Designed miniproteins, single chains, continued (4). Designs and how they scored, part 35

Each design is a single chain, and the fold is of that chain. pLDDT is the mean over its residues in the fold that is shown.

## One batch from the design tools (miniprotein)

Design m13267
Fold by ESMFold2-Fast:
Structure m13267 (fold): chain A 67 residues (1-67)
Amino acid sequence: SAGAKAAADVLDEVYRGLVEAAEASREQGQEALAKGDVKTATELFERASRLDAAARQARAARAQVEA
């Protein structure tokens, strides 16, 4: 249905955004670590981990929309 397609497209978009945000947080974390800022690096890597978890949830929801 058109509704299911729209929901799937939104979830694909959300998934892509979350993956990109997680990668950006990892890059910033690596830069902070290279500068010796362990606290900022830890916070950024934890943020990346949470974004990865959210991305996996969006992918699971996407699979259910077409079930």
Scores: mean pLDDT 86

Design m13269
Fold by ESMFold2-Fast:
Structure m13269 (fold): chain A 63 residues (1-63)
Amino acid sequence: MAEKLAEELEGKSLGEAVVIALRFADEHGLNEEQRTELLRAAALYAQGKISKEELIEKVRSLL
């Protein structure tokens, strides 16, 4: 669930966010393109460059 991923990513370092996003991608059977987009969104969120709402929208678009 997109909201659960956003909750898990909140307050995480960039490295931790990447690990969490990779696990989520694997659990949801995302292809290489979807996985790359998810990792980018998670990294941007961890760096405070996108909002939680933008992250959730991006994740939902990949599912």
Scores: mean pLDDT 82

Design m13270
Fold by ESMFold2-Fast:
Structure m13270 (fold): chain A 64 residues (1-64)
Amino acid sequence: GFEEFLNSLPEEAKPLAKELAEALRNKDVQGATRAVNKLIDSGLVSNEQASQLTQTLVQLLKQE
């Protein structure tokens, strides 16, 4: 699941992963978007991990 995915990220990415998880819990779209962009821009995540992060953002934006 998504929690297992976050735990698979590099140690250096964990603080940003935590920010993303907190934003998702609070349905904070701006915070989640910022955290995802920081993770991708950091170069700490793989292309596959970046894709998964983007999909999570899209799912959040579609939630009613």
Scores: mean pLDDT 77

Design m13271
Fold by ESMFold2-Fast:
Structure m13271 (fold): chain A 79 residues (1-79)
Amino acid sequence: MLSEEELEREVARSMAIMSLAIGIRTTENEEAKEKAREAAELVERGAPLEEIEKKLDELEKLGETEIAEIARKAVEKVY
């Protein structure tokens, strides 16, 4: 069984992926859909935090500020 701390990290990772998946479904901007998909794949693969944060910054610049912020807060708890 995972420790309490490890379980919290896995929950945070799942929350990050889910927030990005919601972004993919709800945004009307095709570029934002692609960036959210790329960010979700990076989180799923356990990519370096720098790479994930860069992709979330790109999402934020496209106007998806709420999705990027929710995902960023979740990712912060994983790393």
Scores: mean pLDDT 79

Design m13272
Fold by ESMFold2-Fast:
Structure m13272 (fold): chain A 73 residues (1-73)
Amino acid sequence: APPPPLPHTPEQEARLREIVKLSRVMLEEMTPGEVGLVLQNGDVKKAREIGGEEVAEALKRMLELVGKTLNES
């Protein structure tokens, strides 16, 4: 059986929704492989080169939210 769902706070649900939204913004300008690479490396400069400042800001925000989510788990 899949593991039971973790208790969802409104803050955790909001962060997960924002992460999904930011992923979509990045995927409009980049391939899934490029998104994975810039996430793995935290390479904001590369994200800016591929998708411009909007994608660079989306990556910075996503790295912050993912870091917070992992630290709370």
Scores: mean pLDDT 74

Design m13273
Fold by ESMFold2-Fast:
Structure m13273 (fold): chain A 68 residues (1-68)
Amino acid sequence: MSEEQREKIERVLKKLVDAGLISEEAAKEILKLLEEGASVDEITEVLRKEGMPLATARAAAHELYSLV
């Protein structure tokens, strides 16, 4: 991914961490998965492990994936 795409993704992930929705460790894992071309379903599962409801996790995963 480009530096601009990475910055946008990091900004979204920071907002989720600051809101207490995910840990910093989960944010780093999601960023790594997006850089490696992981599926939306893999990103959704990380968000679900952090306690997000399935519908919310899927919506967030799709938004993050759209930035790649």
Scores: mean pLDDT 82

Design m13274
Fold by ESMFold2-Fast:
Parts: C-alpha cells; structure tokens; sequence
Structure m13274 (fold): chain A 63 residues (1-63)
C-alpha cells in the first residue's frame, strides 16, 4: 500500500468520524454506529492507531 493510499484512507476515516459525531448529536445512534465502524476499519488500514481508537470510542458511545 502506497503512502498516498494510506493518507486517503486516513482522510476518509477523519470525515467519517466527523459524520459519526454529528449523528450522535442528532440522536441517530444507528447512523453513528455504522459511520464509526467504517472509520475504525479505514483508520486501522491506514495504520493510524490514534484515529482508530477515536473511532472505536465513538462506536461505544453509539451502542
């Protein structure tokens, strides 16, 4: 996996984390759960441990 691919995955994960936070604020826990799960997978694939942990914390808040 190229450094460019990792950076794109990281940015996608950051966007999904933002959307998940917004969904939690709106009370849409199902949407937040799906978005946080997707963000955790992308952050993990990018090798960004801190971002993956943040996404998993959001996932726990949604469930």
Amino acid sequence: MSPEDKEEMRRAAEELIREAREALEQGDYKKAEVLAMAAALLAGAAGDKELAREALELLREAE
Scores: mean pLDDT 82

Design m13275
Fold by ESMFold2-Fast:
Structure m13275 (fold): chain A 80 residues (1-80)
Amino acid sequence: AEKLIEEAKEVLEKFVEEVKKAKSLEEVLEAAREAEKKLQELLEEARKLPPEEAEKVIKEMQELAAKAAEEVKPVVERLL
């Protein structure tokens, strides 16, 4: 269970670094699509857990995603 959260953190950390290095909005969207795909796979795995544990893992993944979105927002706004 904790492993899914760790994998989500790694996916989001990579996404933030890719966005920081992006020179165009197109590169940001490409990084976002890759992160979204991997996060969806992790969410599907989390849904296979017992309901109470799944809810906790999904909530923690959502909090990590929200934090990553907050970190990239200024960079995205400066690109367009």
Scores: mean pLDDT 80

Design m13276
Fold by ESMFold2-Fast:
Structure m13276 (fold): chain A 72 residues (1-72)
Amino acid sequence: MEDLEKGKKLFEEGKYDEAIKYYRNAIARDPNNAEAWYNLGKALEKKGNTVGARVAYQKALELDPNYEEAKK
């Protein structure tokens, strides 16, 4: 959980490379964490990695099909 929260804070600060590292750590501990996959996708988009972002978003939706709705 701490890695996910740290990643979110870094993302808010515009430190996308650092945020990606923490999101990857969160996924390594819990590969079924849909929120971590979604946030990884957002950070990858900010870095221009469109393919990586799409894969991460797809994984998040696969784990939680209602994830997008929960972010309203």
Scores: mean pLDDT 80

Design m13277
Fold by ESMFold2-Fast:
Structure m13277 (fold): chain A 59 residues (1-59)
Amino acid sequence: MEKLKKLKEEIEKKREEREKWIEELSKTASPEVVEAYRRSQEALLEDEEKEGLEKIKAE
C-alpha cells in the first residue's frame, strides 16, 4: 500500500505542475489549444499511472 500511495502522490504533483503550466499557456494561447494540450497531458499521466500500478502489482 505504501508504494501505491507514493505513486498517487507523484502523479498528483505532476498533475499540479501541469495545471500551473496550462494556466501560463492560457494567457497567450487560444482556449481550444489549451483544451487540446490539457487533454493530451491528462492522457499521458493516466498512462504513466497505469504503468506504475502494473509494476507495483508485478512485484
Scores: mean pLDDT 78

Design m13278
Fold by ESMFold2-Fast:
Structure m13278 (fold): chain A 66 residues (1-66)
Amino acid sequence: MYRVIARFRDPRSATATALTAIGEGGKARISGEDPFVVTAEFDTREKAERTARAAEGAGGEAEISG
């Protein structure tokens, strides 16, 4: 299992990242308000990496563990 944690100041960017995670077949949750924290879990590293890349492209800070 691989986990992505991404932090955003903008709720739109957080929501877009969560939708990307769901589209990759992961489970995603948004928590907090400043920052907005997206936590997503995946069965493969590749899905986690694509989600982290999308988060970074949206202006967030992302990290992967697994």
Scores: mean pLDDT 83

Design m13279
Fold by ESMFold2-Fast:
Structure m13279 (fold): chain A 90 residues (1-90)
Amino acid sequence: MEELERLRQEMARLVDEGLLTYAKTGDKDKLIEIYEKLREVARRFEELTGIKVDLPTLEELKAASVEEAYRILLDTGVRLFKAAREALEK
């Protein structure tokens, strides 16, 4: 439970960092870096819970515009957050 709550908090922090990056600078390289961290959190979540969340690849994010990259990051965060909430309710 505690480890799962920590992963959920890390997901929230990364999504917030993505929003601030997009809103202030639109730095695509920074958005890619944040997304790589979200994918690492997703792998740790799968290791802990056995639940795999299907996420767009880094290549898809790199091929996207800044606006699309941010949408992918936000959608990824939402999917992970919902999965973590369900796991915490068990």
Scores: mean pLDDT 81

Design m13280
Fold by ESMFold2-Fast:
Structure m13280 (fold): chain A 62 residues (1-62)
Amino acid sequence: SRLEEEARRLAEASGRPFEETLRLIEEFREKARRAVERLEKEITEAVEEIKRAVERVAERNE
C-alpha cells in the first residue's frame, strides 16, 4: 500500500523503526479523516437547512 511505502521511506530518512513510523502515520491519517468527516457533515447539514427553507416558500423563485 502507499502508506507502507511512505512509512518505509520516512523510517529510512529519520532512522526510526518502521513499525513506529507506520503507527504515527496511521494516527495522523485517522485525525485527518475525522476532520474531513466533520466538515462534510456540516456542509450536508447546511445544504439540508437551505433546502428546507426553500421548501417552506410556496413558490420556486420566491
Scores: mean pLDDT 75

Design m13281
Fold by ESMFold2-Fast:
Structure m13281 (fold): chain A 80 residues (1-80)
Amino acid sequence: MTAEAARRLEELARELSKVSGLSLEKARFIIGTAVSAASEGVEAAKKALEEQLKKLGVELDEKTIEEFAKRAAEIQKILG
């Protein structure tokens, strides 16, 4: 369970780093924040992503943010 969640989080963080240009360290923090927020649902994860990206001056299209939020929620389900 924990190992699978860690693997998916790292994979999602690497993808965010690649599409946003952010460092992997910052991407891991953002994804971790979204996964935590996903305990309150996909919309909460989406808002957390939007707020963190806005603070860093990163603009991603709505569909990309939605896909990352859904994947963060899947990681949250694995964590229980």
Scores: mean pLDDT 84

Design m13282
Fold by ESMFold2-Fast:
Structure m13282 (fold): chain A 100 residues (1-100)
Amino acid sequence: SAAAALREEADRVLAAADAAIAAEKDMERAIRLGIAASIVAISTSISLKLISQGKVAEALEFAIRGFERAAELAEEAGAEEVARTAREAAEALRRLLAEV
């Protein structure tokens, strides 16, 4: 289901972000990674609510934008793995959106 796929992709990005934050020694970069993780969590929560209302296409579009924004912030923080994981998640959701 769209909800299950969204949760799986969000969990992957959040796990990568948590690992990067735990390894980060620079406070400014750690804060930026925390903001990226928050955007993933909040956009996922909103998108799951939209899916529950039958608005699957809008939910996926919203999550894609959130994951892309998180990737930008992760890239600015030098967290290449987090940025890559977020972009891969956004691409997986785009493929799912094409089936809606």
Scores: mean pLDDT 90

Design m13283
Fold by ESMFold2-Fast:
Structure m13283 (fold): chain A 69 residues (1-69)
Amino acid sequence: SPAELLEEALAAAEAGADPKEVAERVRQALLPYVSEETADAFAREFQRALEAGLSAREALRIAAERVAA
């Protein structure tokens, strides 16, 4: 499910994977389930939050909020 794929990406980020790599993984995981525009926006906001030093959980929350707006 999309939720399981997102949880795997969060685990990778918490393990110290590169923000860009994790965000691209999230984007690819979402593409079968959401529009390309939605997947791109989510991955972009998620990467920005991770690069700003936020935790993976906080980055996910911010990405979800920005895409839902």
Scores: mean pLDDT 80

Design m13284
Fold by ESMFold2-Fast:
Structure m13284 (fold): chain A 108 residues (1-108)
Amino acid sequence: SIVMTQSPSSLTVKEGDKVVINNTASEDVGTGVRWLKQKPGESPELLIENASVRPPGVPSRFSGSGSGTNYTLTIEKVQKEDEAVYYSASYKTGEVVYGGGTKLTVVS
């Protein structure tokens, strides 16, 4: 099975900072990577699909990059509303494999 290793596991940033979250896949997953935002009590929100494609309605401050085994989610000028747990997910094998999550805390 593919293993998705996400870093950091948690970070605390000030509103307006740039946030970078990394993911390493144990095997080449091509572009089969999504990034999800999860708030307690809410359904997960899709932020990025196909490693770098931002769906309509997702703010332009979110971007994804990477291919092969190394992937990055970037949040430019983070806002208080971005406080959440962020997950990488791979879907290359017909099985969804999640990274361990990054808990983002935003202070103002």
Scores: mean pLDDT 86

Design m13286
Fold by ESMFold2-Fast:
Structure m13286 (fold): chain A 63 residues (1-63)
Amino acid sequence: SKEEEVEKMLREILKEAGFSEEEIEELIEAIRSGEDREFSEEELEKLRKASKLAEERSEELLK
């Protein structure tokens, strides 16, 4: 399904941004459950890196 494809892509991007397997699982569960979670400054830095990677990947796929 499209949801599974998005989750797979998200996992790959987060891993490249420096998140561990366990951290990725926790983030995906938090997103899926809709719970508000406060992020540390270090986590926000990794999320910014993941966002840039996602943008680059999207641009590559559209070409």
Scores: mean pLDDT 73

Design m13287
Fold by ESMFold2-Fast:
Structure m13287 (fold): chain A 74 residues (1-74)
Amino acid sequence: ASPADRFWDLYEEALKDPEKAKAFGEIVQELSREAAAYRAAHPDWTDQELLDYVLNVLLPRAVERFEEKMKELE
């Protein structure tokens, strides 16, 4: 499974619990902030290159952080 598939599986699981759903929202905001920071640091990157970095580097890290956050709520 891709990191994106793992992320959406975790999202579906999070929807079953309001606290987990909130944690999902926090991780999404963290991912968005990191993506924005990389866009600012790399103005020479195309939108496709930034998206590729987000999907292959930042999203896998966000999945790990979300899994850690979910464990803290158990």
Scores: mean pLDDT 78

Design m13288
Fold by ESMFold2-Fast:
Structure m13288 (fold): chain A 60 residues (1-60)
Amino acid sequence: MSEAEKLIAEAKELAAKETDPEKKKQLEHLIYILEDLKEKGLVNEEAVKQAKEKIEEIKK
């Protein structure tokens, strides 16, 4: 699985378990952005790094 696919999967798992509507919306938005970038072939190291940082912040 690519790094982007792993991040999308992790964000989906977190969104499914999340009860805070604000955090859930942030996770859903992140999933949307990552899937859009993946479809367009625009996933790069910076996008992966930003996604990891966002997921890490939401997990806390």
Scores: mean pLDDT 79

Design m13289
Fold by ESMFold2-Fast:
Structure m13289 (fold): chain A 60 residues (1-60)
Amino acid sequence: ARQEAVRLKGEALRAMVDAAPEARRRAEELLDEGRAVFDSDVERAIELYREALEVARAGA
């Protein structure tokens, strides 16, 4: 679970490099939300990091 969250966060950060500014901003918001819940609700963090990755990829 935690390893999956870390992997998705890393992929989202890499995808954000080529994303349009609005998509990058939204992905940053999702990553921040995921970080906030990472220690208490890792499944929710995984969902948020996955959404961040999808937003960043769609915005590229």
Scores: mean pLDDT 81

Design m13290
Fold by ESMFold2-Fast:
Structure m13290 (fold): chain A 65 residues (1-65)
Amino acid sequence: SLSDVGREILAIGEAIEEGISVKVRVEDGRIVLEAKLETDDERRKAERMVERLRERGLDVVLVYE
């Protein structure tokens, strides 16, 4: 199973791949992604990132700034 550090690293990697800026934190095994999403393109990228993390069995929430 993944540590919280491992969860944070995976989330950062997905954000880098999509080319979006997100603030990542992990609380009690849950990945919290905080992002300013101004355009439809940025929102779609964030949605793909969340779906890929969830597909791997990770608990993820996206918070809009």
Scores: mean pLDDT 81

Design m13291
Fold by ESMFold2-Fast:
Structure m13291 (fold): chain A 74 residues (1-74)
Amino acid sequence: KVEEAEEAEKKGDYLKAAELYAELAREYLKAGDYEKAEEYFKKAVELAGKAEGLSEEEIEEGKKKVEEQIKKVK
């Protein structure tokens, strides 16, 4: 599944890559691996933002919200 997300990203299919990374993040969250969950949720936000044409600033704010949510669960 990680390989599928990376392959989609390499092909420029940012929306598909974002979906795959979000699925990975949810799996790690269920497993209690909050560090990997945070990493993959941030990657999903970044790629989804690129697919939708969001600014770097908007993407960075999305990543900060992920950090805040994960901190509450830890």
Scores: mean pLDDT 79

Design m13292
Fold by ESMFold2-Fast:
Structure m13292 (fold): chain A 55 residues (1-55)
Amino acid sequence: SSLEKKLEEAKKEKDPGKVVKLFAEIIEEAERRNDKEMYNRAGELFLELSEEFEK
């Protein structure tokens, strides 16, 4: 699915700003589709990556 492809892109992205934009798009689309599993997966991965990119 397109959301799974965006999630994989976010995992490979090393620019924090682009990661945030990708996750915002994934979360928005998951909410629109009422896809709770994808919403949770994206949220978990975002927290992991954002902690790694913190100052």
Scores: mean pLDDT 75

Design m13293
Fold by ESMFold2-Fast:
Structure m13293 (fold): chain A 82 residues (1-82)
Amino acid sequence: ADEMAREAEELAREAIRLAMKTMESGNQEGINEGTGAALRGIGAQFMARLARETGNEEMARRALEDARLALEHAKETLEKYG
């Protein structure tokens, strides 16, 4: 549980970082899509932190899956609009 939640936090943090880079491109589509990717990453990060605090293994597993999806989406968004 704790290891999965930590991995989820790291992946979510990277997703947010890539999403922010897309937004820094300054084009309208990059800002819109980067914002969406950032919100997904923030949600995954919040869930991962809550999972660590509560020791909830199911929540940690879901947070890890959400963080992986958020990172993949952020990478795709950066490639397309950054």
Scores: mean pLDDT 82

Design m13294
Fold by ESMFold2-Fast:
Structure m13294 (fold): chain A 55 residues (1-55)
Amino acid sequence: MERGLELAARELGVSVEKVREAVRLVEEGRIQEAADLLGVSPRQVLGAYEVSRLF
């Protein structure tokens, strides 16, 4: 989990704390809010979520 969050944060150019909050929003079904938080598309948020789960 932590390593995946760090990789996603690096890829998106945001803090690990923001990625962690975005992952929480995705798990709650709030994908658009997660995308808005990170300043990226919903597709990119879902990609970051998958990276956070794999690593």
Scores: mean pLDDT 78

Design m13295
Fold by ESMFold2-Fast:
Order: C-alpha cells, then structure tokens, then sequence
Structure m13295 (fold): chain A 81 residues (1-81)
C-alpha cells in the first residue's frame, strides 16, 4: 500500500491499508498513512480521525502529525473557496 501512497494513488493506497488494518489494528503507521491519503483527497474529517488514532497508538509518529497539518491546510482551502 505504501507504494500506491507514494505514487499518489490514494484510493488504491486506502484499500490496501484497510486490508493491513484488518490484520493488525495496532499498527500506528498504517493509521497515519490512511490519514495522509484522506487528507490529500480533501476528506478532512476522516484524516483527523485516523491521525488521532495513529497518535493515540504512537504519539511520536511523524506521519500522524503531518496528516493533521495536511488536513488543516485542506480545511482552510475549502473555507476560503
């Protein structure tokens, strides 16, 4: 799924990451990567929810924090438009 995420294939990345979460729901990195994918798609609410979950599991996860930043940017862009 990370290959799809890095390639900007967010729907594919989300589908594969959700399959990984079915196997291991304690993997903070998968939650953080899902949050990034949703933030990049402009789904601010889901991005925050999944980023919060990642940071609850691993508060030091930099991708979880980055997802919150992307979500904030997307929300501001939506309000300005």
Amino acid sequence: YREALLAGKYDEAIKKAEEELKKDPTNAQVWADLAIAYARKGEVEKAREYADKALEIDPDNVDGTLALIYAAIAERAKKLA
Scores: mean pLDDT 78

Design m13296
Fold by ESMFold2-Fast:
Structure m13296 (fold): chain A 65 residues (1-65)
Amino acid sequence: GKLIAVVGGRTEEEARERGEEAKEKFGADEVIPLVGATGEEGLELARRIERETGALVGVTGAEGG
């Protein structure tokens, strides 16, 4: 199955670093960076992508990680 990572970051650099880590550690096929978004916004986007694609979607970059 396809794996998609939604990666949050306070900056574009942080989001990019987390995206590369998701590809390397989890084998994510696609990365969707969210800069300045809340964890709730990231989770909503992930749920929408799961419904539209049927892919497994992971979210990282929530506050307190």
Scores: mean pLDDT 74

Design m13297
Fold by ESMFold2-Fast:
Structure m13297 (fold): chain A 58 residues (1-58)
Amino acid sequence: GERARLALALGIVANDPELAAKLGVSPERLREIATKLAAGEEPTEEERALGEQAEKLL
């Protein structure tokens, strides 16, 4: 599903400091969002946009 794909992309980017820097977001924040989405919580519009940008970087 969408949330699982976004969570995976955010998790991958969070483990790559150069990719995290391209998003302008800390690895800690990216892991927080990825964990939230993996737990089945709804993303905010900002968190969804970050997940979509993370997918585009991969």
Scores: mean pLDDT 82

Design m13298
Fold by ESMFold2-Fast:
Structure m13298 (fold): chain A 114 residues (1-114)
Amino acid sequence: AEKAIAILEEMRRRILALIEEAKAQTDDPIFLETLEEIERVIREGYEEAKRYIEQGDFEKAIEVLKRMAAEISRIAAEAAEKLSPETRAKLEALMAGIHDVIAAALEELRALRA
C-alpha cells in the first residue's frame, strides 16, 4: 500500500507541476479555466485512487486513473475548439505530458501486484 500511495503522490505532484508551468505561461481565460478543470479532475482522481489502494483494491485504483485520463482528454478536446492555434498547441503538449505521467503511474501500479 505505501509504495502504491507514493506512486500516486508522485503522479499528482508531476501533473500539478505541469499545470502550474502552463498557468505561468498564459493569460488566456479559456485556457486558464481549462487548466483549473483538469487540476480538479486530477485532485479528485488522486483521492479516489488513494482510497482504493488503502482498501487493497489495485484494480479499482487503476480503473480510476484510466477514467481520469479519459475525462481530462474530453475536457481538453472541448477546450481546443475555443482556443487559438498557438494555445491549442500548448494544450496538446501539456496533455501529452500529463498522459505520459499517468501511463508511468499505471505501469508502476501494475508492477506492484498485491
Scores: mean pLDDT 88

Design m13299
Fold by ESMFold2-Fast:
Structure m13299 (fold): chain A 74 residues (1-74)
Amino acid sequence: DWADAEAVLNYLKGKAALGEGDYETAIKYYQKAIENSTDPELKAEAYRNLAIAYEKLGDTEKAEQYRQKADELA
Protein backbone atom coordinates (compact mmCIF):
# COMPACT_ATOMS: atom_id res chain seq x y z
CA ASP A 1 0.00 0.00 0.00
CA TRP A 2 2.87 2.31 -0.91
CA ALA A 3 0.83 4.83 -2.93
CA ASP A 4 -1.74 5.29 -0.13
CA ALA A 5 1.02 5.69 2.50
CA GLU A 6 2.73 8.30 0.31
CA ALA A 7 -0.60 10.11 -0.22
CA VAL A 8 -1.25 10.27 3.55
CA LEU A 9 2.29 11.55 4.22
CA ASN A 10 1.92 14.29 1.57
CA TYR A 11 -1.52 15.23 2.97
CA LEU A 12 -0.05 15.60 6.49
CA LYS A 13 2.85 17.70 5.15
CA GLY A 14 0.29 19.90 3.39
CA LYS A 15 -1.67 20.36 6.62
CA ALA A 16 1.51 21.29 8.50
CA ALA A 17 2.44 23.89 5.84
CA LEU A 18 -1.11 25.30 5.84
CA GLY A 19 -0.98 25.64 9.65
CA GLU A 20 2.33 27.54 9.35
CA GLY A 21 0.90 29.93 6.73
CA ASP A 22 3.07 28.52 3.93
CA TYR A 23 0.24 28.31 1.42
CA GLU A 24 2.44 27.67 -1.64
CA THR A 25 4.09 24.65 0.03
CA ALA A 26 0.69 23.41 1.27
CA ILE A 27 -0.64 23.50 -2.32
CA LYS A 28 2.28 21.41 -3.61
CA TYR A 29 1.85 18.72 -0.95
CA TYR A 30 -1.94 18.54 -1.37
CA GLN A 31 -1.47 18.15 -5.14
CA LYS A 32 0.95 15.26 -4.49
CA ALA A 33 -1.54 13.69 -2.06
CA ILE A 34 -4.24 13.79 -4.75
CA GLU A 35 -1.87 12.34 -7.40
CA ASN A 36 -0.86 9.43 -5.13
CA SER A 37 -4.28 8.58 -3.66
CA THR A 38 -7.03 6.19 -4.71
CA ASP A 39 -9.09 7.18 -1.62
CA PRO A 40 -11.96 9.56 -2.53
CA GLU A 41 -12.21 10.79 1.08
CA LEU A 42 -8.53 11.76 1.23
CA LYS A 43 -8.81 13.44 -2.19
CA ALA A 44 -11.91 15.37 -1.04
CA GLU A 45 -10.10 16.61 2.09
CA ALA A 46 -7.05 17.56 0.00
CA TYR A 47 -9.27 19.48 -2.46
CA ARG A 48 -10.98 21.32 0.44
CA ASN A 49 -7.60 22.31 1.86
CA LEU A 50 -6.39 23.39 -1.61
CA ALA A 51 -9.45 25.69 -1.74
CA ILE A 52 -8.50 27.17 1.66
CA ALA A 53 -4.87 27.71 0.57
CA TYR A 54 -5.93 29.42 -2.68
CA GLU A 55 -8.42 31.62 -0.77
CA LYS A 56 -5.57 32.71 1.54
CA LEU A 57 -3.49 33.60 -1.55
CA GLY A 58 -6.41 35.62 -3.02
CA ASP A 59 -7.10 33.20 -5.88
CA THR A 60 -10.87 32.96 -5.43
CA GLU A 61 -11.39 31.33 -8.86
CA LYS A 62 -9.14 28.34 -8.07
CA ALA A 63 -10.57 28.18 -4.53
CA GLU A 64 -14.10 27.77 -5.95
CA GLN A 65 -12.86 25.23 -8.53
CA TYR A 66 -11.26 22.99 -5.88
CA ARG A 67 -14.26 23.36 -3.54
CA GLN A 68 -16.45 22.00 -6.36
CA LYS A 69 -14.04 19.08 -6.93
CA ALA A 70 -14.23 18.19 -3.22
CA ASP A 71 -18.05 18.24 -3.31
CA GLU A 72 -18.08 15.88 -6.34
CA LEU A 73 -16.26 13.15 -4.38
CA ALA A 74 -19.16 11.48 -2.52
Scores: mean pLDDT 84

Design m13300
Fold by ESMFold2-Fast:
Structure m13300 (fold): chain A 69 residues (1-69)
Amino acid sequence: KRREELEKLARELLEEIAKKAGKPKEEVEKKLEETVELLEKEMEEGGLSVEEVRRLIEERKRAAEERAA
């Protein structure tokens, strides 16, 4: 399912950000739903594939790591 794939990708991104910021798991869960909804909306409006979303998330994940370092 597209939603399950997006949720998995969003969770990985949010967990990395939360870990670097020292935030609790509850903050990840709260942002997970919002992030998945935003990704689904962007896919529908922009015609993005799951693979393209995965690439964007990897890019954001790297950017977040660089800022945290």
Scores: mean pLDDT 72

Design m13301
Fold by ESMFold2-Fast:
Structure m13301 (fold): chain A 60 residues (1-60)
Amino acid sequence: MEREERAEHYEQRARDAIPTISAAFLERGQPPLDEAEKERMITTGRNGGYLSAEERAAAA
């Protein structure tokens, strides 16, 4: 796979996961994701995708 193709895939996964993670945070009484945290998730996705939705939710 091309590097950019992989980066786009993980970026899209991060974007798709943000609403679900935010909803999970609210349900657990955690503060919602702020703009800076959302940007960090997207950037992390593009750079290697080591953060999954489950991993981020588990860290809350």
Scores: mean pLDDT 66

Design m13302
Fold by ESMFold2-Fast:
Structure m13302 (fold): chain A 77 residues (1-77)
Amino acid sequence: MIDMGEVEASLHVMAAAVHERIAEKALAEGDNETAAEHYREAARHYRKAAEAEPDPEVARELREKAEELLRKAEEVA
């Protein structure tokens, strides 16, 4: 049986990865404002992934990743 929480978490992780890639490209182009915005969106998706994740240890790692990206957004803003 496929756990729907794991599927939902996986979809949010994929969305977060897309936003991280957009943020990295924006930084490379000198667009710090766009980079910060997409790092915040990536963090939001990691938080939603953590909420959907049935494994509490994996959920904690996803929350820590979200906090890391929020710090990165503040650093580049």
Scores: mean pLDDT 86

Design m13303
Fold by ESMFold2-Fast:
Structure m13303 (fold): chain A 62 residues (1-62)
Amino acid sequence: SEANKQRALEEARLALEKLGLSEEEIERKLAEMDAQLAKVPDSSAVLAAVDRETGEVSLVVL
């Protein structure tokens, strides 16, 4: 759902901020994630995972 997608973006932002990434890097990663979320049906639940070591964001469609 749209609400689940927004929640995933918020959680990803908080995780990236905790990793100490620059605002520019955070915005780039979130823009990439948002583009990937556009390919996910609104009926699907989505989980965003941020790798603590690399800062890589991955999406899991449930």
Scores: mean pLDDT 74

Design m13304
Fold by ESMFold2-Fast:
Structure m13304 (fold): chain A 82 residues (1-82)
Amino acid sequence: EEIKKYEEEIKKDPNNADAYLKLGRVYYERGELEKALIAIDKAIQLDPNNAEAYETLGRILKDLGHEEAAQKYFEKAEKLKK
C-alpha cells in the first residue's frame, strides 16, 4: 500500500520532506485529517519552501473548519510559486 511505501522511504531517510508530503496527501485522500496534518507539518519543517505542502495544509485546515488559517497557507503557497 502507498502508506507503507512512504513509511519505508522515511525509515531510510528521516529528512525526506517529499515522502512526508506524499504520506500526508494519502492520509488526506482517506479522510484521516489529523494524521495528514502531522505528516504535512513535518514536511514543512524539513522543507519550509515547499508550495505543495502549504497547499495541502490549507486543504486540511479548510476541511477541519479553520477557513482563515487555510486562506493564509494558500496565500503562502501562491507566494512560493512565484
Scores: mean pLDDT 85

